# Designed miniproteins, single chains, continued (2): the designs that were tried, part 38

Each design is a single chain, and the fold is of that chain. pLDDT is the mean over its residues in the fold that is shown.

## One batch from the design tools (miniprotein)

Design m5297
Fold by ESMFold2-Fast:
Structure m5297 (fold): chain A 83 residues (1-83)
Amino acid sequence: MDQVLQEGMERALELLREKPELRDVYDALVKGLNNAGLGDYKGAVEYFDKAIELIEKADISEEVKKSLIELLERGKKVAEEKL
């Protein structure tokens, strides 16, 4: 995985872990990253899509939503390129 993308994902996980209301997003992102690490890129894409859906429904600022969605869409694209 690209180092910049990896660092972005690590920072996103740290942010999500500090927000109890985003626990479902955190769990989906962890599962997506674990699937990618195991070479299950289809599973990774499915969990990144779930995380994006959960973020869109979350009661957080639009600026934070946009940043997280852009990061997850980038991760999804990298996983799709491995299919």
Scores: mean pLDDT 81

Design m5298
Fold by ESMFold2-Fast:
Formats: structure tokens, C-alpha cells, sequence
Structure m5298 (fold): chain A 99 residues (1-99)
């Protein structure tokens, strides 16, 4: 959907900036995106595309992975979790879906 709230646009831009400025956060994002592609075939190239695909996805398992990645990115942006913690949280959800 093309209708982002002003707050959502700000959050996405701040996440994109974080991934450009923090190599560990970018590596964590790339690993999570690669994991999603291997499990589901869904490609994600940016935080904006992640949001768009999460809203349009009809498979509950795929939606859960996309939402977990978005939550991890928000946590990284807010300094509430580390890149390592983000990967651990994401992998727990990915393992449940792979089983």
C-alpha cells in the first residue's frame, strides 16, 4: 500500500539509515532476509519493501517471519536489542516455521 503515515515513513527512514551506518545491523538484516528467501521464496531488498510485503502476504507463516523481521528492525532502531539478539529472536520464529 502507498499510504504510509508520517510516523511510519519516519521509522522506515531511520531504519534505512541505521542499516547504512551500522555494518553489524546490515549483516543481521541480510542474514534474516536470506533466511526468509530460502524458507518462503520471498525476496526483500529494503525495509519499505518488507512493510509492503508483510501487508500483502496471505500465508500466515510468511507473514509471521516478515513481522518478526520488522519488529527486530524497530528494536535495533530503538537500541532495545543488539544485532545478535535480533538474529536469535528471528531464528526462533524461523525454526518454528521450518518444522
Amino acid sequence: MKQLTEEEQKVIKEIEKLLEENEEAKEAFNKMVERIEKLTGVKIESPLELREKALSEKDPKVTALLLELMQALVGLRNGRITPEEALEMFEKIAEEIEE
Scores: mean pLDDT 80

Design m5299
Fold by ESMFold2-Fast:
Structure m5299 (fold): chain A 80 residues (1-80)
Amino acid sequence: DEKVKQNTEFLRELIKEIEKQAGVTFTEEAIEKLIEEFLNSEEFKKSGFLKSRKDIPEYFEKKLKEAVIRAQENGGVYEE
């Protein structure tokens, strides 16, 4: 499924950009879980291709911000 592949790659790049900007690290397991949760959401089923951060649903944007905060509180690493 091209939509799944393209959106997965977009989200991985977005998370890597967030890591660089915030000075935190997400584990591969945490990244995989975040992406799986999005791909199983109703928002993903209703969406097209993600082209920019503006296309990210608000709930997922909040999850990413919470992950950054949790990483900062946990020595710079987000594990879940």
Scores: mean pLDDT 77

Design m5300
Fold by ESMFold2-Fast:
Structure m5300 (fold): chain A 86 residues (1-86)
Amino acid sequence: MFLKAGDLSDEELKEKWAEILREFLERNRDRLSPETRAELEEWIARLPELSVEEAWSVVHRMLELAAAEGVPAEELLEFARRVVSA
């Protein structure tokens, strides 16, 4: 099947998620512990090697960790919106 405009391949989707995650991490670096930041950076780097299902689980866990560390709901919602619209 040919890819339509607006439909991403699994590889393109994961690359978009990696970009969104890097931006989220940078914007919220002062709210995240150094340990959580390092864990997130490692997952982002390995995202292209994961299945789409595994990559989605990583995104979901990142949202949970960020919420637990006090990132505001507004920031989490914006991040989630960017991920689902990719």
Scores: mean pLDDT 75

Design m5301
Fold by ESMFold2-Fast:
Structure m5301 (fold): chain A 79 residues (1-79)
Amino acid sequence: DLEAKTKAAIEYFRKAGLEAEDAGDGTILVKTDKPAAEAANALNAAGIAARAVLERDAVELSATLSDEQKDKAIAILKA
């Protein structure tokens, strides 16, 4: 169930102290205090597919990332 996975992913990032919201089509937006392009590049270099959403100061990620991938994304976004 994509809706349940999307909600779970949003809650996972929010529990880590990151603002996250549903972006539709099985993706989520995670806010960043870093330049969005720099954050997206760091995530991609770490093997996590990410798109910079400059107008939202956010990165767009898959809602279906594993817990290990989400933990890695959190570490990068909080560094």
Scores: mean pLDDT 85

Design m5302
Fold by ESMFold2-Fast:
Structure m5302 (fold): chain A 83 residues (1-83)
Amino acid sequence: MTELPKDEEKIKKGEELVKEALKVAGVSPEALENAPEEDRERGFQMVAEVMEIGEKLVNTPEEELTEDEKAAAKKYLELKKFL
């Protein structure tokens, strides 16, 4: 039987998380759906950056965060707990 590579399995899990994260973060999931397969890989990289930004926001002191950034950090934290 044909098995998916290790990366493909991670990508599948990531895509599911990405779609949920995009929805929670208020990012346009429409862009991801409209993107071709090659563009989707780029979208995945951008989502990875968003995830990293979210983690940085959570680790950043509240004094440096704006109201929107605080909301985004909480949404990201909630998403991470949801996982």
Scores: mean pLDDT 63

Design m5303
Fold by ESMFold2-Fast:
Structure m5303 (fold): chain A 64 residues (1-64)
Amino acid sequence: MVTKSKEEILEEWQKYMMAVKGPRGEGPAVPGEFGGPAIPATPTPIEDWSDEQLRELAEWLEKN
C-alpha cells in the first residue's frame, strides 16, 4: 500500500480541521477530538505521530 508522506497527511488533516473547526480553531487539534483514530496514551501533537499512526489518519480522512 502506497503511504503518503508525513507532510501530505498533515496538510490533509489541516484542511479537514479547517472545514470542521474553521480557520480560528483553538488549541492543539488531534484526530481523536473529531472521532478519528485513538491518540497515543499521552497526548501527542500530530507532528510527533509515527508513520503508522499517520497512515491510519489518512485512511480515516479518506472515509470521512
Scores: mean pLDDT 58

Design m5304
Fold by ESMFold2-Fast:
Structure m5304 (fold): chain A 101 residues (1-101)
Amino acid sequence: GPHKVEIRAVARGGEVTITLEGPERFATTLAMIAVESVKEAAKRLGVEIKKINIKIEGGTVTVTVEVPADKAAELARESAELIKEKLEEMGFEVTVTVEEE
């Protein structure tokens, strides 16, 4: 069957955390797509990114983004949607969870 990727995006205060879980061999590709999608979403929304941190551990990619708190939830939703679209175009089966705290 298709390769599976789980996306979880959490907006809490001025921070958006996007976690992708998928096959370890694709971790670098997942990280690149996540970062580019976050930057694209920020441009679309007119949101200034204050900081981006990326962590890769096996098949888990975590992207942490600092933005104005009033924009965090919108950025999380738009970023998750763009990541899903790009990964599905590449042939991945994608599940998405978006949470606002």
Scores: mean pLDDT 89

Design m5305
Fold by ESMFold2-Fast:
Structure m5305 (fold): chain A 113 residues (1-113)
Amino acid sequence: MELEEELLKIVDEIEKKGNPQALAFLYGIAESYGAEKIAEYLRKKMEGKLDERTLQLYRDLARLAVDPSKVSKDSPLYGLSPEEAREIMRSVLGEETFDRILELAKKLKEKKK
């Protein structure tokens, strides 16, 4: 419950900055760790803000950055290293937002304990 409330607050802060790409990256991370409630919340927040193709690309980038084993060989991003995926995310989001997303990813992973 505490982690869920903290994550929702951070999602709201990211949304206020008008960055739907950051929400798409968080969605990919949440799905990778099986955080279904958080993934559903993020999906609803992104509804109508990104086209399906762009959402898929950002989701796959986030998955590559945290769990490359979950990316399909049929993905247009197949063959990218986790380091390359992280560099692309940082260039899209900026360093501050990127670091905050990685901190959230660590917290989501711990919740799976």
Scores: mean pLDDT 72

Design m5306
Fold by ESMFold2-Fast:
Structure m5306 (fold): chain A 90 residues (1-90)
Amino acid sequence: REEEELERLRRLLLEAARRVEEAATGSAEEQVRTLEEVARELEAFEGNPKLAEEAAALARGTATIIEALPEGAEKAALALARWFRKQAEE
């Protein structure tokens, strides 16, 4: 069961990374919307709440940074996507 929960979370994190990477080429507004959607999906995850909670918090924090500093949006989004991929590989 733990292996199934970890695999589900890994798939969610990989999908989140892909969505964030796609949004990174768009507007800051699109990036914020994508990050908030990703955060909501992670907040709804029941199998591994600690990692999911941390990932959701980072997504929301990154959205707030992008809103405050749109010129750094692509770099911030890509940094978060790299973190999601790293967690998915662990």
Scores: mean pLDDT 81

Design m5307
Fold by ESMFold2-Fast:
Structure m5307 (fold): chain A 111 residues (1-111)
Amino acid sequence: SLNEKVREIFGKDKSDEEIIEETFNLYDPDGSGYIDKESFKDFLKKLSEALNLNLSDEEIDEIFDILADENGKVSKETFKAFLKYLLTGNTEGFSEENAKKAKKVYEILSK
């Protein structure tokens, strides 16, 4: 499954929380609590390559638009929901809005 491939790529020796925190910090080096559009699209391109998803630029833009807030950035909470769902298929502890966003993105990635 997509969840199994994602888990394998990020490593089985790390907890979900470690993977999520470390990945977020790589794309938010200033500790702003947000990932900007350019950095998030770079993340998605690398994820697409690692998972052999062959995402188009249009699909990457669609995924970003689903996850972005009103200021055009991906919040840490939304990113955690997205990556947790990608790793585990579980949205426990996330808002209903973030759970819906994570599931929508998963549908695009699993096509």
Scores: mean pLDDT 84

Design m5308
Fold by ESMFold2-Fast:
Structure m5308 (fold): chain A 85 residues (1-85)
Amino acid sequence: SPVAELVAVHDLSGRQGLSEELAIKLLKGVLEGKLRIRALGDPLKYPGELELTSTVTGEVFRIRRSDSPEERQKKAEEALKAAGI
């Protein structure tokens, strides 16, 4: 759904602290079945926590609340690379 896609991009770029470009690429990876995203922890706490799983390699990447903005971007990029994106 276009509305669900917009909400997902807004959460990933806003609450999770990812760039909009990375948020869009992560969403495309999910839609293509190459990546799985699961929100973790308290949904009311900022920043959020994410589990990113490559369905291609089986690798799991966890973005924790304590991760710096730079560490968050890096983990998202590593998950995309593992997904072949």
Scores: mean pLDDT 78

Design m5309
Fold by ESMFold2-Fast:
Structure m5309 (fold): chain A 84 residues (1-84)
Amino acid sequence: GERRALDLMTEGQEAFEKGEYEKAAELFKEAIEIAERSLGPDHPLVAQGYYNLSKALKKLGKTEEAEKYLKKSREAFEAFEASL
């Protein structure tokens, strides 16, 4: 549910701050999957997850994958705003 996705996002942010970028990316991916199932793909929490995942992937030198998720974050935010 939403709480589990939020808890995983917090753990991912803590891992990122410690320089544990691989762990952060894994936690953000799990948070995104749970948020999509619970809240829908266009929810702001999903968009935030994609943005945070993009940042972790960039730190890992996975530039192409990071750009892909940054685009997904933008698309999710735009879709959410269009739904208002």
Scores: mean pLDDT 86

Design m5310
Fold by ESMFold2-Fast:
Structure m5310 (fold): chain A 85 residues (1-85)
Amino acid sequence: MKVKLTFYEDGRVKVEVDGVDLGTLEEGETIEKDGYKVTLENLILTIEDLKTGEKYLVDPNKNYKSIKVDSENGKAVIEAEAVKV
């Protein structure tokens, strides 16, 4: 599962899974959209595929493929692969 995360300096995180925009989360929030349930806690994302019941973790500090920092706009974009748990 490919995940793209946009971290904002205010602590918000925009989440995209396999090219689908699931929205923006604050710390401790959960969203359900397009058959996914996503929770953000301690900078770690938990993604549940509600169609399969499979659960994935994304630690953006460890399991990233690329990082792009846009310091002028107070954001960093991280591309990662989610790990099945």
Scores: mean pLDDT 76

Design m5311
Fold by ESMFold2-Fast:
Order: structure tokens, then sequence, then C-alpha cells
Structure m5311 (fold): chain A 63 residues (1-63)
């Protein structure tokens, strides 16, 4: 659906931004994943000892 595509785009852009920030803070290569369902988006970002796990509803991420 269009909403799910938009939610994925927003989440991936946000994850990439956090990854860049974590790389700057740690000096380590960052990794990130975006897992999307019909109702939620989960974003995980890691670099060195830093880890971020966030879960959003589709409505929240499109706000």
Amino acid sequence: SEKLKKAEEVARRGAAAYAAGFELLTGKEPTYTVEITEETVKVTVEAGDLKLDRTYTIEEILA
C-alpha cells in the first residue's frame, strides 16, 4: 500500500541519519535495519557500543 511504502521511506531515512550520527560518535562502522509490518515499523541502529531500538506505529511514523 502507499502508506506502507511511505512509512518505509521515512523509517529508512531516519535510520540512516541515526547511523551517520552513531558513526560520528563511535568511529565505528554503523549498521541499521528496518522491519515493517502492516501496523508497525521497527528501527534498529548499532555502532560500536551504541544501540537504538525504536518501534513506531504506521500512523506515528507518517505524522
Scores: mean pLDDT 83

Design m5312
Fold by ESMFold2-Fast:
Parts: sequence; C-alpha cells; structure tokens
Structure m5312 (fold): chain A 66 residues (1-66)
Amino acid sequence: MKAEAEKKEVEAKVGEPVEVKVKSLDDGTVTTVKVTLKEKGEHIVKVPAVAADGRIAEAEVKVKVY
C-alpha cells in the first residue's frame, strides 16, 4: 500500500488542533487526523492512512507550531 499526505508541511498554533489528511494511493481513501501540539517548533508526525480493505500505511507530515 502507498500513502501520500495532501500537504507535506502544515502550520499550527500551540494548543490548536490542525487537520492532517493522508490519501491511500491504492483506492483513494482519505484519512483525516487531528493533531494538537503543546510545544513550539518543528515536529514530524507519522499519520496512518487506512484503505477501505483495512491496509495501513504511514505518511510523514512536518507540523510547524508557532
């Protein structure tokens, strides 16, 4: 299974949830994960993409927290 993040880099504010979307390239299923980070700086988050058949792949997204 292949997965790709809609955006490789997203910006967030401390304590605010940001939505990260990851698409399964096999069937086009989009998984949305809400990420809330309490510390400023760059964070690399591994986000699971789940296909309709239950296969899981991870995509990495850089979250910049201000």
Scores: mean pLDDT 78

Design m5313
Fold by ESMFold2-Fast:
Structure m5313 (fold): chain A 103 residues (1-103)
Amino acid sequence: SRVDAIKEAAMKIGGFSEEQAEALARALEKLGLSVSDVKKALELLNDLWFSKTEKQREEVRKKEENSTEGTKKALELIRTFKQLLMEGMSPEEAAKKALEKIE
């Protein structure tokens, strides 16, 4: 299913736990986002995390600007979800709050 494919991408590319990836995948599915858009968003977040210079970060920003609206929405939801998890929210609560910010 699309949820299962998104969950797998969140775990393998995003480094999320199974419980985190399940909650995130359901939120991304509710937005009607393609697996391709979600994978691109996760790859961009990894590129940014492993960026060592301002030039590399600028290249990631340009890729984000040139991405689809679906990839941009996925990025915003994933960034918000990750931040809320770091603040101590449960995966289900973090996914719900991240989705509310996009809708």
Scores: mean pLDDT 85

Design m5314
Fold by ESMFold2-Fast:
Structure m5314 (fold): chain A 78 residues (1-78)
Amino acid sequence: NPEEEKKKAIEYLKKGIEYAKQGDLEAAVRYLLEGSKYAQKAGNMEAARYAIEGAMYAQQGDLEKAIEYAEKALKELE
């Protein structure tokens, strides 16, 4: 159900942004990758791409870019 998967993607991406803002980059990576998975299941490849890029920046310790790209992913779903 793409609508259900879209809701899960939004919830995971919001949690990923929250953890990134708290400086928990390991949690941010996990939640952003789950968000990308559900964005793909919802059929939104653009959101999935931005979420993966956000997770990559979080893994590199680039907090600002991690949040920026996660917010881009969220905007594609909202």
Scores: mean pLDDT 88

Design m5315
Fold by ESMFold2-Fast:
Structure m5315 (fold): chain A 83 residues (1-83)
Amino acid sequence: KEEEELKKRSEKVRKDMAELNAQLKTIDNEDEKRQLILEYARKVIEDFAPEDVSEAELDERAQTLADYIIDVEKKNEEFLKKR
């Protein structure tokens, strides 16, 4: 049952990510995109992080995830623009 809950959470994250990507396509400003991605990353990290994790550690993990999302989004945009 715990594995089913993790799968449901992964599906929700992917759905939320699709909505995020749709919003990102309407935003031309890189700073606004970065803020939106960081807010999303922070929520994801909070949902999966142990309760004993410090705020500073949550912030670092959220920034790392946000940077990863930005890199993936940039690569996907470059790929789509070629088609």
Scores: mean pLDDT 71

Design m5316
Fold by ESMFold2-Fast:
Structure m5316 (fold): chain A 84 residues (1-84)
Amino acid sequence: MAKEKLEALAPRAEALLAEHGLDPATLAEIGRAVGEIIGSSLSAEEAKELIKLMEEKMPTLSPAEQVGARAMIEAIREEVERKE
């Protein structure tokens, strides 16, 4: 259940952001954790659609948001490959 796992992750993500700020390593860690939860919760088809939408939106994101988004995309791809 993606929502429950994301809700459980939120306090950890907030603590990391409070301690380290918008540091690229922290954003990548959060993005990866979110991507693992989302990728494990979606079918391979749904995950591929989400990755495509995120890649299309990537040029509109700030550099900091792009770091997190790239980490999330990579984690989702890893979960898709695990299912295939």
Scores: mean pLDDT 75

Design m5317
Fold by ESMFold2-Fast:
Structure m5317 (fold): chain A 91 residues (1-91)
Amino acid sequence: SRSDAARLASLEAELRELAARIRAATTPAELRRLAVEFFVTLSRITALTGGVPADLQPLVQETVRHLRETLGDDFDAVLEEARAEILRELA
C-alpha cells in the first residue's frame, strides 16, 4: 500500500541517519544508544520487507562490523536490549 511504502521510505532514511551518527559517535554511551535504535529500526524495516533490502545490505553489514569492533563485549548486551524493545512493540 502507499502507507506501507511511505513508512518504509521514512524508516530507510532513519536507518541511514542512524548509521551516519554511529560512525560519528565519540562516547561509548552514545554509541550504545544509537546501536539499539539502529537494530530496532532495522527490525521495523524487515517486518515490512521480509528481509534486509538489497540497497541497504552494504550499509547494514558495515555498520554491524563497526559496532562489533567498537563495542566488543557490549555488542551482545546491545542486541539483547534491542530485542527486548522489539518484543515490547510486538505485544
Scores: mean pLDDT 86

Design m5318
Fold by ESMFold2-Fast:
Structure m5318 (fold): chain A 77 residues (1-77)
Amino acid sequence: MSPETAAKATGYLISTVGSEVETELAVRRGDMERAKEHTRRAKEFGEEGKKLASVFSESDKITKGLDEAVERAEKLV
């Protein structure tokens, strides 16, 4: 595993979870259009993260975690 690939994979994990949090914050503000935009971004980051998840020894758990984060964001909109 290269340090650069690990950094990118970690970045996508953080971005996916961050988009989930942004979705929740948008819902709390009553901004449903912004919440939908953040949910879309969570899906995009989650898909990219899954492509790189194989660099981790627990890739199946990471992929499941990404899918669960996207699902939680979707349930908020």
Scores: mean pLDDT 77

Design m5319
Fold by ESMFold2-Fast:
Structure m5319 (fold): chain A 93 residues (1-93)
Amino acid sequence: SRLYSQSSTALGDLAAGTHTITATVTNTSSSAKTLTTLLTLQRPTASGPETLGLAGSAPVTLPAGGSATVTADITLAAAASNAVLVTTTYELP
């Protein structure tokens, strides 16, 4: 697979417990693509970003200009301030 796109979304302060995270993936190319998405939940720390959780989506084939919603549950052991969702999409061969 190769990197297709990456974006970041500010989620703010999150309590401990399970959060349902939702992101939209769009095929901005001129042809159909099979894409998979990694959702990385992070928080800022004094030493840089800390990963709080990871979730991967099943591959989806999107037509040119098509979009899909990817949803995952991420469980936090402790509250996190200024959480950021990093959405990384990979193209499958």
Scores: mean pLDDT 84

Design m5320
Fold by ESMFold2-Fast:
Structure m5320 (fold): chain A 82 residues (1-82)
Amino acid sequence: EKYRFKEKVLAILRETGWTADELTLSEAVSLVYSYAAEKGLIDYEKQIIYLKDDPLGDILGRDSIGVSDANTLREALLSQIE
């Protein structure tokens, strides 16, 4: 199932090269991980994505998220659907 996310989320996802306005939740999760990796937000030793002081953190309302915590990320993204 595809969702249209709020423009603030789409702007972040477009930084990874994504061009469509509608995407699946799994695609959105994958693009968030790509964004975090590209911007150096992932601590692989601690398995944490640091979102504090990044626009993505402000959008999702989170200071950090576990790399394996995909369900929390999915819930945060679902709150950003148009």
Scores: mean pLDDT 78

Design m5321
Fold by ESMFold2-Fast:
Structure m5321 (fold): chain A 61 residues (1-61)
Amino acid sequence: GDELKEINREVGREIAAMGAAFEAVVIRGLSEEEAVRTAVEASGASRELAERFVRNFVEGR
């Protein structure tokens, strides 16, 4: 149903945000501010979600 499509869209956005944050922080070595902006622009996820992923990857360096 349409509910599963919405859930899959939300999960897809989270996965895209996580991947973009990982690439920005771990692969490209961007600042937290640039990594958050990049993750939001690449995924369309909320800034709060992008900040959470970026923070986790920065802390895991």
Scores: mean pLDDT 79

Design m5322
Fold by ESMFold2-Fast:
Structure m5322 (fold): chain A 84 residues (1-84)
Amino acid sequence: ASAIVAQSLTPENLEAMKERARELREQSPSLSKSQRVSVAVGLRILSIGLDLDALVADPDLKAKLLETSRTLRESSREIERIAD
């Protein structure tokens, strides 16, 4: 029920995170394997951060954090599945 991060986690900010993940996924075929791994790891770290924030968030914010986390995790997995 307490804010853990200094910045506001607004619906607009969460949608911006989803859009960034989409852009990274669209760009991923043009990246080297090492770059794709780095992007996938970054998205997974962000998803873990959102999962942790969800533990103490209000129910409405918790649902949005978990949905955004899931989207970032799915994008990470899709990027990892790209063959060299």
Scores: mean pLDDT 75

Design m5323
Fold by ESMFold2-Fast:
Structure m5323 (fold): chain A 56 residues (1-56)
Amino acid sequence: SSSQLQQQLQQEMQQGLQQSNKDLDSYSELTGDKELGEQGKKRGEQVMQQLYQQRV
């Protein structure tokens, strides 16, 4: 069913966001730019919310 595929895609998107957040944390630690890391995480969450709203 389409519902199963959509749920799987949703999980993959969440995992991608988690990976991106880890990369941003590593970048922030290396460069000391915590503000850039925080803004990146916030944007990622906003994009995910918009995609969920658009799909559902």
Scores: mean pLDDT 73

Design m5324
Fold by ESMFold2-Fast:
Structure m5324 (fold): chain A 81 residues (1-81)
Amino acid sequence: AAEAVREAIAELQAELEARVARLSDAELERLEELLREHEELLAAADEALRRARAGELDPEEAARAAREALEVALEALREAE
């Protein structure tokens, strides 16, 4: 279960990375500005994933935090385009 969730998150991350790689320099700069507005949320998601890997947090709770962060990143990407 936890492994399948991590795999799904990895697929979303790979899709995000592939789309980011296709952006112009100007679109990348705009994306970086938009992501700065969500810095605390992104940091919280990273911490949740780190704690889940250490067995200190429920993998489902960490997966929710990661999914929320990915949704925010995809929204920022849409605005940057």
Scores: mean pLDDT 73

Design m5325
Fold by ESMFold2-Fast:
Structure m5325 (fold): chain A 96 residues (1-96)
Amino acid sequence: MEEVKKYQERIKKDPNDFLAYHNLGIALEKLGKLEEAKEYYEKSIELLKKNLGDENDIMVAATYYYLSIVLEKLGKTEEAEEYRKKARELLEKSRK
């Protein structure tokens, strides 16, 4: 719970802190709150795409991988596979 509160406070101070959303997702996943973790990963991706566009493909790809793990744990295997595919495609696009 300490990590969850820490990242929630970061989001309150900077609502565009996509790393705080991503890390909050990780903290919630570790607590077994898989549905909440999914929502925060999705919010992180939304902020990354809306504010930074294609410049942050590596960050989006990383968050897609974490989201896919949560989706698989939730039994949403087909959705998990789609996000793994999207992550792979973004990493190929960045080529760094």
Scores: mean pLDDT 80

Design m5326
Fold by ESMFold2-Fast:
Structure m5326 (fold): chain A 67 residues (1-67)
Amino acid sequence: GEAERLLEEIRENPERREELGLELLTRVMGWPEAAARGLLQLAVPPGKRLEEVDPERFVAALRTLLA
């Protein structure tokens, strides 16, 4: 589905992970932007920035949050 396509795009374009993660949570899953931004930050381990997260681990975290 569209969610799987966006997750694959994050893996291939990790520099776009915030943009694509927000699109997944807002446009595909229907979350308000503020809630989506909060949820996206929960996918980041303590003490790390979003850009420091391995793309595979970030995709796995998003899958876990959406399960």
Scores: mean pLDDT 78

Design m5327
Fold by ESMFold2-Fast:
Structure m5327 (fold): chain A 67 residues (1-67)
Amino acid sequence: SDDILRLERAVLSHLIEEQGLSLEEAVALMAQAFAGASPDATVDELIARASEVTGVPRAVLRALRDR
């Protein structure tokens, strides 16, 4: 869905631009965050997974998605 793509782009951008990760490192963390996610997973569940794997607070990921 477009909401998932927006979340993925926001997380990748933040990891590369703000945390200084390479594209390869950022993509690997994203793959780890969403590994085993249900096709029916809510955006909030995906935000929680991304926050746990990347260390970025859930509130920050929500704010980035809403841009």
Scores: mean pLDDT 78

Design m5328
Fold by ESMFold2-Fast:
Structure m5328 (fold): chain A 73 residues (1-73)
Amino acid sequence: MEELRKEIMEGVAAIALAVRVTIAGKVSEEVKAEVQALADETLAKLPSLSEEEARKLLKETVAEIDALIAKAE
């Protein structure tokens, strides 16, 4: 069940990050590139982390991305 929970979380993370990249793209190409880089780095790290670490990283990355988008507006 831990493996399934991690897979579901990784799937949710991918969707959440893809949505944010799309929103960033409507603000500017520069913000989109920065958000895409953070999303790609986070998604690459998730498989090597524990469920707790992956959840924390996703929360922190989402907050950082949301702050970048807000600052650019």
Scores: mean pLDDT 79

Design m5329
Fold by ESMFold2-Fast:
Structure m5329 (fold): chain A 67 residues (1-67)
Amino acid sequence: MYKLSPKEKKALMTLIKDPSGVMSRGEIVKKTGVSSGTISNLVKRGLIRKTPKGYSVASLGLLVAAS
């Protein structure tokens, strides 16, 4: 439900800490070492969202990451 794996939390926290607030899939993978599947799961859960510029954290993602 809202329980994150350590890898999901690492990806989410890395995106939150990014000064631009938006990262490409490749940037997230490079910085965190998580799989593309992990990123897709974060989108499916509504914790991050896909934009034309890349991925950004959703409000729900901020709340879950803070837990």
Scores: mean pLDDT 78

Design m5330
Fold by ESMFold2-Fast:
Structure m5330 (fold): chain A 80 residues (1-80)
Amino acid sequence: MEEKKKELLELLSKFDLPEEKKEKLAETLARMMSDEEFERFKKAVENLIKAGLTEPWFLQLAIKEAAGEEVYKKVLPLLK
């Protein structure tokens, strides 16, 4: 769990979000995502970073597709 949170924080550091929201987002995603959802999300986010797509909208899409609607709804206030 703690390792997943740290890895998520490193990935999220590349996105245009306040640090406070990145911290809360990483904690929530680490808690709610399965290992399979986490791997899908990580690959999607790494591809977004490589392509320079660092706006919150792309992050929203990656979360929804990797983890589904319920996780997406819970983190949406952090993605603004």
Scores: mean pLDDT 80

Design m5331
Fold by ESMFold2-Fast:
Structure m5331 (fold): chain A 59 residues (1-59)
Amino acid sequence: DIDERNYALNIRNAVRAGDLDSARGIAEAAKDAGLDMDRIARLLEEMGSPRGAEAVREA
């Protein structure tokens, strides 16, 4: 899904920038939008962002 991929990319970019607060905020926004959080976490793992996946699982 395009939306899940876009959220995953934004979370990964926030993590790369060292902005973990933004990464968590984006993850919470995805949850509030009713997106598949398990899918976003899996996409982040596949993208090489275990910290991004952690932010999603903590949301």
Scores: mean pLDDT 84

